# Designed miniproteins, single chains, continued (3), part 3

Each design is a single chain, and the fold is of that chain. pLDDT is the mean over its residues in the fold that is shown.

## One batch from the design tools (miniprotein)

Design m8074
Fold by ESMFold2-Fast:
Structure m8074 (fold): chain A 97 residues (1-97)
Amino acid sequence: LKPEVAAESGARERAALERLIRELEEATERLEEAIREGASDEELRRLVREVVTLMTALSIVVAAAEFVGALTEEQLERAREAIERANRAIEEAEARL
């Protein structure tokens, strides 16, 4: 095992995770705002689709990174919190449709 190769692989996975967490948090906030503002059914469905797509991508990256052992406990906790918040927003939006 070459340390440089292992470090490079982990760095890519961590960068992808951080980006997806940020994008999911932002998409979830937009969905929560749309729900509060009484957005149209069409807009809510569009935002739900965006959140679901990002949540799915994040879940895949988390599973891959956990398998490799590349993530800190804090990064895993933040990812799980972001996914849980996204699920709550999706459920609230679907309850209004």
Scores: mean pLDDT 79

Design m8075
Fold by ESMFold2-Fast:
Formats: C-alpha cells, structure tokens, sequence
Structure m8075 (fold): chain A 88 residues (1-88)
C-alpha cells in the first residue's frame, strides 16, 4: 500500500472522529437547553461522521472489530437522535 495514502486516510478518519465528538457535545448542550430539534440534528450529524470514519478506517486496513465498533456507535447515536425527535 502507498504509505502516503495510508497516512492521509488515517488522518482523515481521525479528523472525522474529532468532528463527530464535537457534534455529540453540541447535541448534548442543545438537549440541556431543551432544544431537542437541534439535539437530534447534531446527534445525526455525529452518526454520519462516525459512519464515514468507519468507511475510511476499513479502507486503511483497520481491524474489523474497530470498524464495527464505530458502526455500532453510529447506530446508537441514530437511536438517541430519534429519542430527541420524540421530545421535540
């Protein structure tokens, strides 16, 4: 594998994970303020970013267990977003 491409893919996955964490925190803050519509939106954005990070990690040859863990976390966030929508 091209080492430069491998490094670029891993760096991109890391950036997506950092952005997902930011979105989770934004969603939690919105929920604390009673803005459940915004909380659902931010939580869904985080789930999408985790799925993209999982895809890039899989392309980079990261172990399946780690990739599936990211996909599971994204599914949990989607369920959380649905619960926020029910409260909106």
Amino acid sequence: MDEEKYKEVLEAAGELLREADRKVKEGAEAARKGDYELAAEKTREAARLLLEAARKAEEAGVPKEVVEGLREAARDLLKLAEEFEKKA
Scores: mean pLDDT 82

Design m8076
Fold by ESMFold2-Fast:
Structure m8076 (fold): chain A 62 residues (1-62)
Amino acid sequence: MKEEAEEYYEKGKQAYKEGNYDEAIKYYGQSAINYGKAGDLEKAKQAVQEAQQVAKEKLEKK
């Protein structure tokens, strides 16, 4: 799960760079869930914050 969490996190960053905000939010969310399951609460929190930041940008751009 921790390796999967890191992979999802990188996919989230890549989707964000490509402007795919919905996909970035989804991948960061999956990363947060997997980090949480692995007990890495600090990285889980970071992934949640990145998903929220991307969601805010999407809301502003509509």
Scores: mean pLDDT 81

Design m8077
Fold by ESMFold2-Fast:
Formats: structure tokens, C-alpha cells, sequence
Structure m8077 (fold): chain A 58 residues (1-58)
């Protein structure tokens, strides 16, 4: 059913956009944060980037 396929794709796009927004926010926080917090935030951003890449690779 074409409408069900479109709905699935829209849900996937929404989830992808949420991940990208979280990534952008972590990067911004990292560059504004003290050195110790920056390393932790960058590590979290790296993990989130892996999820984004996995999402794109399907």
C-alpha cells in the first residue's frame, strides 16, 4: 500500500531529523563548554553520529 509506505518514510525522516538536531546541539554545547565537559560532549556526539550513519545506511 503506497500510503503506508509514505507514512513509514515520513516517520523515518522525523526520527532522522531529531537525531541530527541532537547532534548539532551537542556540538554547539561542546564548543561552549569547559575543556573537561567538551571531551565528554564530543564523545556523545560521536556515538550519536554512528546512529545517524546507521540510519542512513539502511
Amino acid sequence: NAMEEIKKKLEEIKKFNELVQKYDELIRQAFSAPKEEREKLLKEAQELMKKINDYLKK
Scores: mean pLDDT 80

Design m8078
Fold by ESMFold2-Fast:
Structure m8078 (fold): chain A 92 residues (1-92)
Amino acid sequence: MAEELLEKGREYGDEAIAAARAGDLEAAREHALRAVELFNEAAKLGNKEAVLAAVGLVLELVGLSVDAELAGDLARAEELREIAREVAKLAS
């Protein structure tokens, strides 16, 4: 059960990063929030890896926001930072 939640969370996390790279920030946000919900459920059931998975997702989103800012896409960078902030808040 906890391992299934972690795996499902990883799938949504991967979809969030793929959507973010494609410029679909609405889909990126929806998938990222679903991923962190699943990671939190897995962590509550004793899956210690789920906490690290949530941290990893935040770091990937922050990395994409930095890449967007360096490319001059300030709007994308701001939205990616907001998604990362929402995920980090839920992972606490």
Scores: mean pLDDT 87

Design m8079
Fold by ESMFold2-Fast:
Structure m8079 (fold): chain A 57 residues (1-57)
Amino acid sequence: MEEEREKLYEELVKTGLENGLDEDQARAIAKHLVDAGVDLEKGKEIVKTVAESLKEF
């Protein structure tokens, strides 16, 4: 995997964790988005949206 893709993956995982996802959930979503070729800003938006959908108050 290219260094930029690995960095993207790490930042998306971190964003998921910061928004209340478990590590497994954050890694799964980040991996899917990186594989789909999503950029960092769009990836963060998607991760936050998914986290909000899964998170209970």
Scores: mean pLDDT 78

Design m8080
Fold by ESMFold2-Fast:
Structure m8080 (fold): chain A 77 residues (1-77)
Amino acid sequence: HMTREELLERARETLRAVVDEAVKRGYSLDQIREAAERVLQAAIDEAERSGVKLTPEDIEELRRLADEAVKEYEKKL
């Protein structure tokens, strides 16, 4: 069983790892935005596979987390 909270926490951890990798590889802003969008899509796909029903508010929370990751990366440039 995967809970909604566990899925959101895994998305946060994955986005953090993506930011760290982006810093290491010197990603452009477009590259980090694409990577963050892939994390968002992967979280939605994981929810579907795990039987977690995401609400529109949950999707907006995931999008907010992705946007925050991009902004965090911008601060490191």
Scores: mean pLDDT 83

Design m8082
Fold by ESMFold2-Fast:
Structure m8082 (fold): chain A 80 residues (1-80)
Amino acid sequence: SLDDILGKFAVDEIPVIDKNKILKGSVAREDINNPSVTIVPGNEKIWDVTSHPYALVVDENGNRLGIYDTATDKLYELPN
């Protein structure tokens, strides 16, 4: 479940990717479902899945879609 995934985060920030798994930046874990918080661009161009196995997925307009789990290839949709 989403709660199980959030409980596994060992870091304060998570990577943000688009639907094509392209790295867009990062967001603080507590702000995952906060649309008022701007996605911060990082210096990295590629998502390191070994260090960050979970990512927030956004669309082209920055709408937050869900948390992507690399181990299961599953998107956990965010609650409204």
Scores: mean pLDDT 68

Design m8083
Fold by ESMFold2-Fast:
Structure m8083 (fold): chain A 56 residues (1-56)
Amino acid sequence: AVEIRRALGELIAEKGAENTTVADIARRLGISPATASRRFRQATGKSIREVLAEYA
């Protein structure tokens, strides 16, 4: 299952989109930054930063 939008919303609420990095997302999901970046790009066609902005 994927609830990326909910997880992103929570992270934005906790520290703001500008203060949220690929490393922060990776840490929350329990994966490496490289894996997080690749996964988000393949799932959304965008970087984690762009996806975070989308859910701001």
Scores: mean pLDDT 67

Design m8084
Fold by ESMFold2-Fast:
Structure m8084 (fold): chain A 97 residues (1-97)
Amino acid sequence: MKEEAKKLLELGKEYFKEGKYDEAIEYYKKALALYHKIGDLKGEAEVLLNLGEVYFKQGKYDLAEKAYLVAKAIYEEIGDEEGVKKVEEKLEEVKKA
């Protein structure tokens, strides 16, 4: 399942690059469900960061903020200082939109 979760995250990123945001969200949600099932908190946070970026590109700023705040909480829980900083930068972008 961990390799399958990574593949789904990669597919989501590919759709995001193509501007296919609804498909990107679909694959990110599938990846999130698998990372959650296996207890991979870092994987969950990475998916939530990417999901927030898609919502931001769609102009869905409230959804982007919620995704980023959940990702931040997970990064803080696991002590990932780089992850926290990255999320804080994304939250500042949302505030300017």
Scores: mean pLDDT 88

Design m8085
Fold by ESMFold2-Fast:
Structure m8085 (fold): chain A 67 residues (1-67)
Amino acid sequence: SEEEKKKLLEEIQKLVREVLEAMENGDYDRAIEALEKIIDILKKLNNQDALESVRKTLEEVRKKKAE
């Protein structure tokens, strides 16, 4: 449905802002949580290119947390 897709895209936008804020504050746990939520939504949207990009970002954030 168009309305469902719009709500999912709006949720992704909110989560992206949360990732950026968390990264600026060094809150890698919050950034990881938000990225995992974005991945779940992208799976529902079947957007493979975005999934690959976000998964790479998640891996980078996990590496920063391990430092």
Scores: mean pLDDT 87

Design m8086
Fold by ESMFold2-Fast:
Structure m8086 (fold): chain A 65 residues (1-65)
Amino acid sequence: MVRERERELARRLTEAVRAAKSLDEQAAVAQEFAPEFGELARERRKTRTDGAESPLSGGNPGAAA
């Protein structure tokens, strides 16, 4: 469940940000979590296409660019 994973990650990020005592620390925390959010965003995009097309490796129609 990508949505639940994103919520958990966001919650951890929020806790870490709130624990940060300065804006610099908050920025550092955001940098640490950025890759995880990127992965979740990609998975969520793939999951949303579940009803339209197979989300597996064969899901790219080819003619796009």
Scores: mean pLDDT 68

Design m8088
Fold by ESMFold2-Fast:
Structure m8088 (fold): chain A 85 residues (1-85)
Amino acid sequence: KELEDIKTFLLIGLGNYYLKQGKYDEAIKFYEEAIKINPDNARAWYNLGLAYAKKGELDKAKEYFQKAIDINPNNTKAKEALEKL
């Protein structure tokens, strides 16, 4: 569990790096790998939604922000992002 959590954290970090570079498809791949390892990681779902929003795929972004909120209702960033779509 702990090693899987570390791997998930590193994959999210790498996804964030590519997201910041505007490489949305690369970011999405890393967030999807993180979700395969830990599907209950609300941060990975939020970041996946953010990447799709940056690509202009707003319907997918809404689905993934909602998933992040469903997993962690205290995810204020996901709630704010969903409201702005």
Scores: mean pLDDT 85

Design m8089
Fold by ESMFold2-Fast:
Structure m8089 (fold): chain A 56 residues (1-56)
Amino acid sequence: SRAEEIANNIVELISKVYSPEVVEGVRRLAQEALEQGLSTVEIIDLIIEKLQEIES
């Protein structure tokens, strides 16, 4: 799906900047959101929120 493709692309992008532990956390979050049927925008928002928490 488009949501899955976008989530996978975001995970690949952050893998260049963040630790493997952070990347795995985001991957799991995105997978759970996809399984719950969340929209593309909702999944992106969750990923951004998670990364903001890590940067804080």
Scores: mean pLDDT 83

Design m8090
Fold by ESMFold2-Fast:
Structure m8090 (fold): chain A 98 residues (1-98)
Amino acid sequence: MEKKKEELLKKAEELREKAKKLKEERRETLIEGASEVLRYAGTGFSYRLEGDEEKAEEYLEEAQRLDEEYEEKVKELKEEAKKLEEEAKRLEEEARKL
C-alpha cells in the first residue's frame, strides 16, 4: 500500500513540475509576443508617417499575424498545463484513498 501511494505521489509531483515549466514558458511567450508585436506595429506606424502606405500596411499586417500566433501559443500552453494539473490531482486523490 505505502509503496503504491509513494509512486502515485511521485508521478503527481512530476506532472506538477511539468505544468510549472509550461506556465514559465507561457509567461516568456507573453513577454516575447508583446515585444515583437510592438516592434512591427511601431515600424509600420513610422512608415505611415513617411507616406509609405504599402510598407506601413505590410508591417501592421505582420504585427496582427504575430499577435494571433502568440495568442494561440499562449492558449495551447495554458490548456496543456491545465491537463497536467488535473492528472496530478487525480493521482493525488488515488493516493489519498490508499
Scores: mean pLDDT 87

Design m8091
Fold by ESMFold2-Fast:
Structure m8091 (fold): chain A 79 residues (1-79)
Amino acid sequence: IELDPSLSDEELKKLLLQSLDEIVAKMIALFEKNGRLDAVAKLKEKYQEVKASKTVEELLEKAQELLDWVRAELEKLAA
């Protein structure tokens, strides 16, 4: 699927962060429901790092790290 070539790096970052906001909010709710307040705190810290990214490349890298960490924490909840 083609990226819109008219999107600036700043506009692309805004769209990515909008999608991540929804995912992060749902994960916070899930971790809180399971009593994992430690995971909530770490998720908020990791997401602040994503938001602090200066380039689209850095944002994508940090977002992938965040999602990989979330997946590992969800596996622990299922065990």
Scores: mean pLDDT 79

Design m8092
Fold by ESMFold2-Fast:
Structure m8092 (fold): chain A 72 residues (1-72)
Amino acid sequence: MQTDLLVTAIKHFLNSFPLNPAEKNALLLAAKQISEEAYNAAKQVLAASPGTPVPLNSVVAVLIDYLKEILQ
């Protein structure tokens, strides 16, 4: 999977569900468990985009499922 596709997908998702710093760290850790490409994509999007507080567990779970579907 190309990092660009993952970056676009994550950026689109985060535009709907902005994340605070703690949630960004949780997302990066979760993405790293999926693949190195997912981790790099998440890191790139989080560096470029601001985030605001949202419920961590529901947002991260949905994003993880979405990333898994894109990767496989």
Scores: mean pLDDT 59

Design m8093
Fold by ESMFold2-Fast:
Structure m8093 (fold): chain A 78 residues (1-78)
Amino acid sequence: TEKLREEAIRLAEKAIEYIKKGDYEKALKYLREARRKALEAGDEESARLLDLAMAYLSSGFKDLAIKSAKLAIERLRE
């Protein structure tokens, strides 16, 4: 469980990095993987925040996507 949370954090951090670089395709890929790991860890709220980050990113709201992903990271850290 703890290892899955750590993996989700790493993947979400990678996604934020790609959003900042303008590589939205890679950012979405990493957000999807982070969401999967959060769900496997039993953290439905973090998974919801990552889903929200994906929705914002797909709609062009980069700053909101980053904010939602950061909230998920904070949640995953407990």
Scores: mean pLDDT 88

Design m8094
Fold by ESMFold2-Fast:
Formats: sequence, C-alpha cells, structure tokens
Structure m8094 (fold): chain A 61 residues (1-61)
Amino acid sequence: MEVEVEVTQDGDERVVVLRAPSWEAVEEAVKKLEAEGWEIVSRVRFEKDGVVYEGLLLTKK
C-alpha cells in the first residue's frame, strides 16, 4: 500500500502528515519516523476523491 507523506513547517516546528487508505500502511510508516525523533501530535481523517484516508500528524522540535 502507498503512504502519502506531506512535509510542511509551522513556525519553528517541522510537521509531517502521513496518510493512506488503510491504518496498517500508516502504522508501518510511523514506526520509522518515531525512530528518527518524530512525535505524534494528533490523528487525522479526511476524504479525497471519494476515498477516506486515515493518518497521523507528526512534529519534530
């Protein structure tokens, strides 16, 4: 499964949004980012082109 990764900057924090059509794909991707010092801030859910995506918002200080 393909995981979409969006990287943006909010003030002095780097923000990453992980999203995929399935939670299993998000969970695999998040384990790698947590090993690099990224922290989960919130769970996100959104719809794009009729598909519901599960995701996590992560930040790194």
Scores: mean pLDDT 67

Design m8095
Fold by ESMFold2-Fast:
Structure m8095 (fold): chain A 63 residues (1-63)
Amino acid sequence: GSTDPPEVRNERVERILREAARTLPEDARQAVLDALEQGDIGRALTILREHDPEAYDRAVEAM
């Protein structure tokens, strides 16, 4: 739907970011996963963007 509850949106965003992080180097992927475990979606997005801008763009489109 065009308007998901925040909890449902966060679960979906985490899943999308985990999938996008699979294309990152091992260290960067682990950093994204650690940020998501802390609930810091903004940090996960920042790490993804810094290491793989294309994966970041795909993740943002999928959100």
Scores: mean pLDDT 77

Design m8096
Fold by ESMFold2-Fast:
Structure m8096 (fold): chain A 61 residues (1-61)
Amino acid sequence: MEIAEVVEDYKPVEPGDLALKKGDLVEVLERLDGTRLLVRSLKTGEEGIVPRTALRLVRVE
């Protein structure tokens, strides 16, 4: 399981985007392209798309 920390607040811009707050932890589900990831919030369990720049990898299993 790949876990990333949210390093900046993210507000949804496109359909399918996930709202994130700085300090939240997410599971990386899929790498969609060089700039976007499909993630699941560990806080809410919701899934959505976020920019890679909003995340820092913390743990890989």
Scores: mean pLDDT 80

Design m8097
Fold by ESMFold2-Fast:
Structure m8097 (fold): chain A 55 residues (1-55)
Amino acid sequence: GDADARKSLEAAERALAEGNGAAAAVGAHEAIQLSTDPELIRRAEEILREGLAAA
């Protein structure tokens, strides 16, 4: 659900800030799968792209 998606997104943002692109990509992908919120999905897609580029 959206609460679980938000938690995964927060973990992904933290991982990206710590320089862990691989963990950021995993968390962002999980957030996309768990959410129906377009804004949350959009933010998760941004983090996924950034995480994959950094991994």
Scores: mean pLDDT 83

Design m8099
Fold by ESMFold2-Fast:
Structure m8099 (fold): chain A 62 residues (1-62)
Amino acid sequence: SEEEIKKIQEEIKKLNEKLREVGRAYMDALAAGDEETAARYGKESDKISQELKKLNEKLKEL
């Protein structure tokens, strides 16, 4: 339905914004030599990417 598509698109938009922020923080941590912080942001980025993949797959089925 249009409402379901709209909800998924809004969620994808929010996750893409978070991914950009986390990616920037990851690069900043790498530049600062903070390996521990970089590793945490890397894991967060991976989780967001996995969630985006699931939402995009669901959107294709609608």
Scores: mean pLDDT 87

Design m8100
Fold by ESMFold2-Fast:
Structure m8100 (fold): chain A 65 residues (1-65)
Amino acid sequence: MKVEVRVVLDLSDLSGEEARRAALEAQQRAEGLAEQLKEMLLKEDPDLDVEVTAVLEVVGNAPAL
């Protein structure tokens, strides 16, 4: 089973340091949520073959992470 945690971040109204900080924080939180979801799924079914991935999708003109 494959599960994708997708976080869509709209940085159109943010500039420079604010955009960078928001993107970094969102990336860290998305990764944490993916790990928590995997633990919850394995707690209900320990034999479950599950891959959980986190994807950060940035909308607008933003610097590369």
Scores: mean pLDDT 75

Design m8101
Fold by ESMFold2-Fast:
Structure m8101 (fold): chain A 55 residues (1-55)
Amino acid sequence: SLPEVKARSPELREEGLKAQKKLIEATQNGDTEAREKAFDELGEIVRKEAEEAKK
């Protein structure tokens, strides 16, 4: 299961979609290093989205 981006900010949503795309592509290509990096980036963006949603 892949996390979906649910950003309130358009800018943060675009960043999340970019990170999600990187994660998908790295996973499909079997690039473990790129996958881990993209997953970390996506996780950080999701946390920022959650902070915005609390307002």
Scores: mean pLDDT 72

Design m8102
Fold by ESMFold2-Fast:
Structure m8102 (fold): chain A 56 residues (1-56)
Amino acid sequence: MALELAEEAYDLAYNGGGGYHVVSSARMALEAAKQGLATEEQARIALNAAKTASKN
C-alpha cells in the first residue's frame, strides 16, 4: 500500500539522519500518498532512498 510504504520511508529518513533532501523527498511522497497521487512504486523508491541514506 502506497501510504504505508511512504510513512515507513518518512520515518526512516527522519530517524536515520538522511539529511534535509532525503527527509523532504520522503515527506513529499507521504503527502502525495495521502492525496492518492502517489503510486506504490513511487513509495518504494522513497523507502529505498531512505534506507540507503540511513546506512551513512
Scores: mean pLDDT 73

Design m8103
Fold by ESMFold2-Fast:
Structure m8103 (fold): chain A 75 residues (1-75)
Amino acid sequence: AEELIREAEEIIRRARELKERFPDDATLQSLADLAIEYAEKAVEAVKQGNLEEAERYLRIARTALRAADVLAASL
């Protein structure tokens, strides 16, 4: 459970860093926001005891962050 929260916090941190580096790219901002949103939902799901839902949200957050990273490499 603590590992899932730590991973979600890391996703939030990395997504926020990308938003700060590329403030004018609307697509990157949207992908980073999606990563933050689902990472926050994963933390909430862990606190509610819904580990399966937390894992699903974390997968979405990871995918959004990966897409943002790929886009950032092209900017």
Scores: mean pLDDT 88

Design m8104
Fold by ESMFold2-Fast:
Structure m8104 (fold): chain A 64 residues (1-64)
Amino acid sequence: MARAALERAGEAFNAAAEAYAAGRFDEGERLLAEAVEAAARASPEVADALASARAGLRAAAARA
């Protein structure tokens, strides 16, 4: 179960990164929220790391 949740979190995060790169910020934010929620079911530490990555993606998008 933990591995499946982590896999889903990774898939959602990759989809969010692609959405951000394409300028689809609303979709990217929704997918990132989904990734963090999935990660939280596997590990709070992974959820924390994804929240930091979310902030990084937002900063990168604001620069572009």
Scores: mean pLDDT 72

Design m8105
Fold by ESMFold2-Fast:
Structure m8105 (fold): chain A 55 residues (1-55)
Amino acid sequence: SKEEKIKEVELEFRREVQRAVADGKAAGLSPEELNARLFEVARRYQEKLDEIEKE
């Protein structure tokens, strides 16, 4: 169902954010660089959610 797809995407988003933060810290990224990466992750997942809603 749409609801199950949305929940899966939200779970994947949470996992990817956690990974990006961990990897960014390990790589010594600045807060500004980390924020830019997190913004890009959020943008991609918003697009996925919008596509599911259009189905």
Scores: mean pLDDT 84

Design m8106
Fold by ESMFold2-Fast:
Order: structure tokens, then sequence, then C-alpha cells
Structure m8106 (fold): chain A 97 residues (1-97)
């Protein structure tokens, strides 16, 4: 369940959060919120490449999600790709109008 995964992330139990998110994705693979949460967990674990993949999947399902673009920018910034980070921040702002 997505709410239990969110609670685990907030408590810093990243392994538990990732397990619960995987179950949520298995039950509904078209839920963009589950992929955003997976990316957030992976960011906290320092898996920036995994976080990027998760956020890209969320955006493929819901391309009008400014939060996912901001998180994608954060992941690229953490990887040292400042140019891509700036690109995705601009996309988030454009979607917000």
Amino acid sequence: MIEEAREALEKGDYEKALELVRKAIDENPDNPEAYVLAGRVLLKMGDYEGAVAAFEKALKIDPNNPEAYELLATAYQKMGDVEKAEEYRKKAEEIRK
C-alpha cells in the first residue's frame, strides 16, 4: 500500500519503503505516484540512476507532473549533470504555468 511506503520513507526505513512500493507497482503498474515514491526512496539511498529511471517511468504515465520533473532535476544535480538538472527544472516551471 502506497501510504505505508510513504510512512516507511519518512521514518528512514528505505528498504521497507522500497519493498512496499514494489508491491504497490505489482498491484497497479500504471500508478505514477508509486514510481515517484520509488524514485524518492532511491534518491535517499544514493541510487541516482535508479531514481532517474523511476521518475522517467512516472512521467511516461503522467507527463503533467511538475513534482516528478523537480525530483528528476534533483537526481541529475546529485550526479553532477547541471545542464540536465536545469532543463528539468524549467520543464517543471512550464507545467505549473
Scores: mean pLDDT 84

Design m8107
Fold by ESMFold2-Fast:
Structure m8107 (fold): chain A 111 residues (1-111)
Amino acid sequence: MEELRRLLDELIRTAEEALQLAEKNPKVPQSLVDELRSLLTDLRALKEAFDRGEISPREAVRQALLTASRLLGVLDEMIDLLGEEAKEFQAIRDRVSALRDRLMALYRELE
């Protein structure tokens, strides 16, 4: 389960980077900044629940996958909005997509 902790930590760090970039860009709507902050709060709560043994590894991966998918949706909205200024968000989106694929592989192994 060390791999799951690392994937959750990487997803949290990536979400934190997305939030920091969104907060610095005045063209990003406050609603999208608020959605990123909510998703980051969900990821931190998920990691805490997993670390306390309150949630199974399989359920933790399932919830992480759901949150990663929602994060990709928010990133896609920002990329569409910012166009040429979205290069940093595109890089973050690619990292979230790769993390989601790794979480999906782990989910299949836990069956």
Scores: mean pLDDT 88

Design m8108
Fold by ESMFold2-Fast:
Structure m8108 (fold): chain A 79 residues (1-79)
Amino acid sequence: MKTVKEIIERLKQILPGAKVTIEGVKEDDKVKVSGFRLLSPTKLELYLDNGGKIIFETDRPITPEERAAIAQLIAELNK
């Protein structure tokens, strides 16, 4: 399990400059990522196994390559 803070820092490497909001969790909580979804071209929600979520907002559309990188990162974080 990784902390919410570690997950955010890893995702910010793929989505630099994204604004981050956390709901139902704290930065030091250890979690697994259960999935993610694009709510809009610029808004990504990451779902956590404890029922919390992390929201990433970008100033430009998230690319298919960035979505693939996020899916790969989530698979690595859940090992």
Scores: mean pLDDT 84

Design m8109
Fold by ESMFold2-Fast:
Structure m8109 (fold): chain A 117 residues (1-117)
Amino acid sequence: ATGVIDVELTAKGPLEEARKGLDLGKEYVKEYFQRFVEGLRQAGTRAELRFEDVDEIEEKDGVLKKRFRITVTTDAPVPLPALTLKIDLSTGKVEVTRGELVPIDNATVKVEVVLKK
């Protein structure tokens, strides 16, 4: 089975803080899926992970957006959790909300960056 996850990271606030938020969010999502795939491998499932960056950072109305794709390939059909991340840049706290398990081909990840509250 192969699933493609389109990840959209958004950050609002001062440009420097927003860029740091996008980088933290990207690395957090990468680590999450790396650990997920490693867990599958330890359970005896063949699993491969690929990341593809979109080079363009889009800035519109004081909001920065960054996109990347995650491709998960497995020898067994595996449902993927939908995720919502909130990142507090002042504390470094990350809050993760897991949604329902979705078919691998329909997985979606969203990240919201909270800069000062």
Scores: mean pLDDT 69

Design m8110
Fold by ESMFold2-Fast:
Structure m8110 (fold): chain A 64 residues (1-64)
Amino acid sequence: SQVETLEKRALELISKAEKYIKDGDFDTAKNLLKQALAYADEIKKLGGEETAERIREKVKEVEK
């Protein structure tokens, strides 16, 4: 489904952001997390509210 495709893309961005955080590149990581949140917004518009919330929660955990 379109929701599954967008979820996969958001999760890939979050994984890349985690790598940049470990490397100390916080500006690049923040930009990638913003893109993941944009995918979460699109998923919510498609009726994937629970999937969108899971992505937002993962972003918050990475930002700790």
Scores: mean pLDDT 86

Design m8111
Fold by ESMFold2-Fast:
Structure m8111 (fold): chain A 85 residues (1-85)
Amino acid sequence: MEEELEKSLADFERLVARVEELIDKTPNKEARDIARQLLEEARKHEKEFLENPEDRTHLRKSTVLLIAAALVAIGGIVEEEIRKK
């Protein structure tokens, strides 16, 4: 269980790094700021999960917020592509 948890946390941290890269590359400032706020909330729930790994609620919330941050960042990229047309 602990070994599986360690692997899941490593995968989650890799996803966080990729989302951070997407946010940094997002040209729309408003989308970038919103995505950064969502990512910060995801990190807070990740920390709470690390303090109590038996409570999977914080892992689920962190995952949902991380996905939301990625989608907002992608949305900002799409909006700029529409502007170029």
Scores: mean pLDDT 78

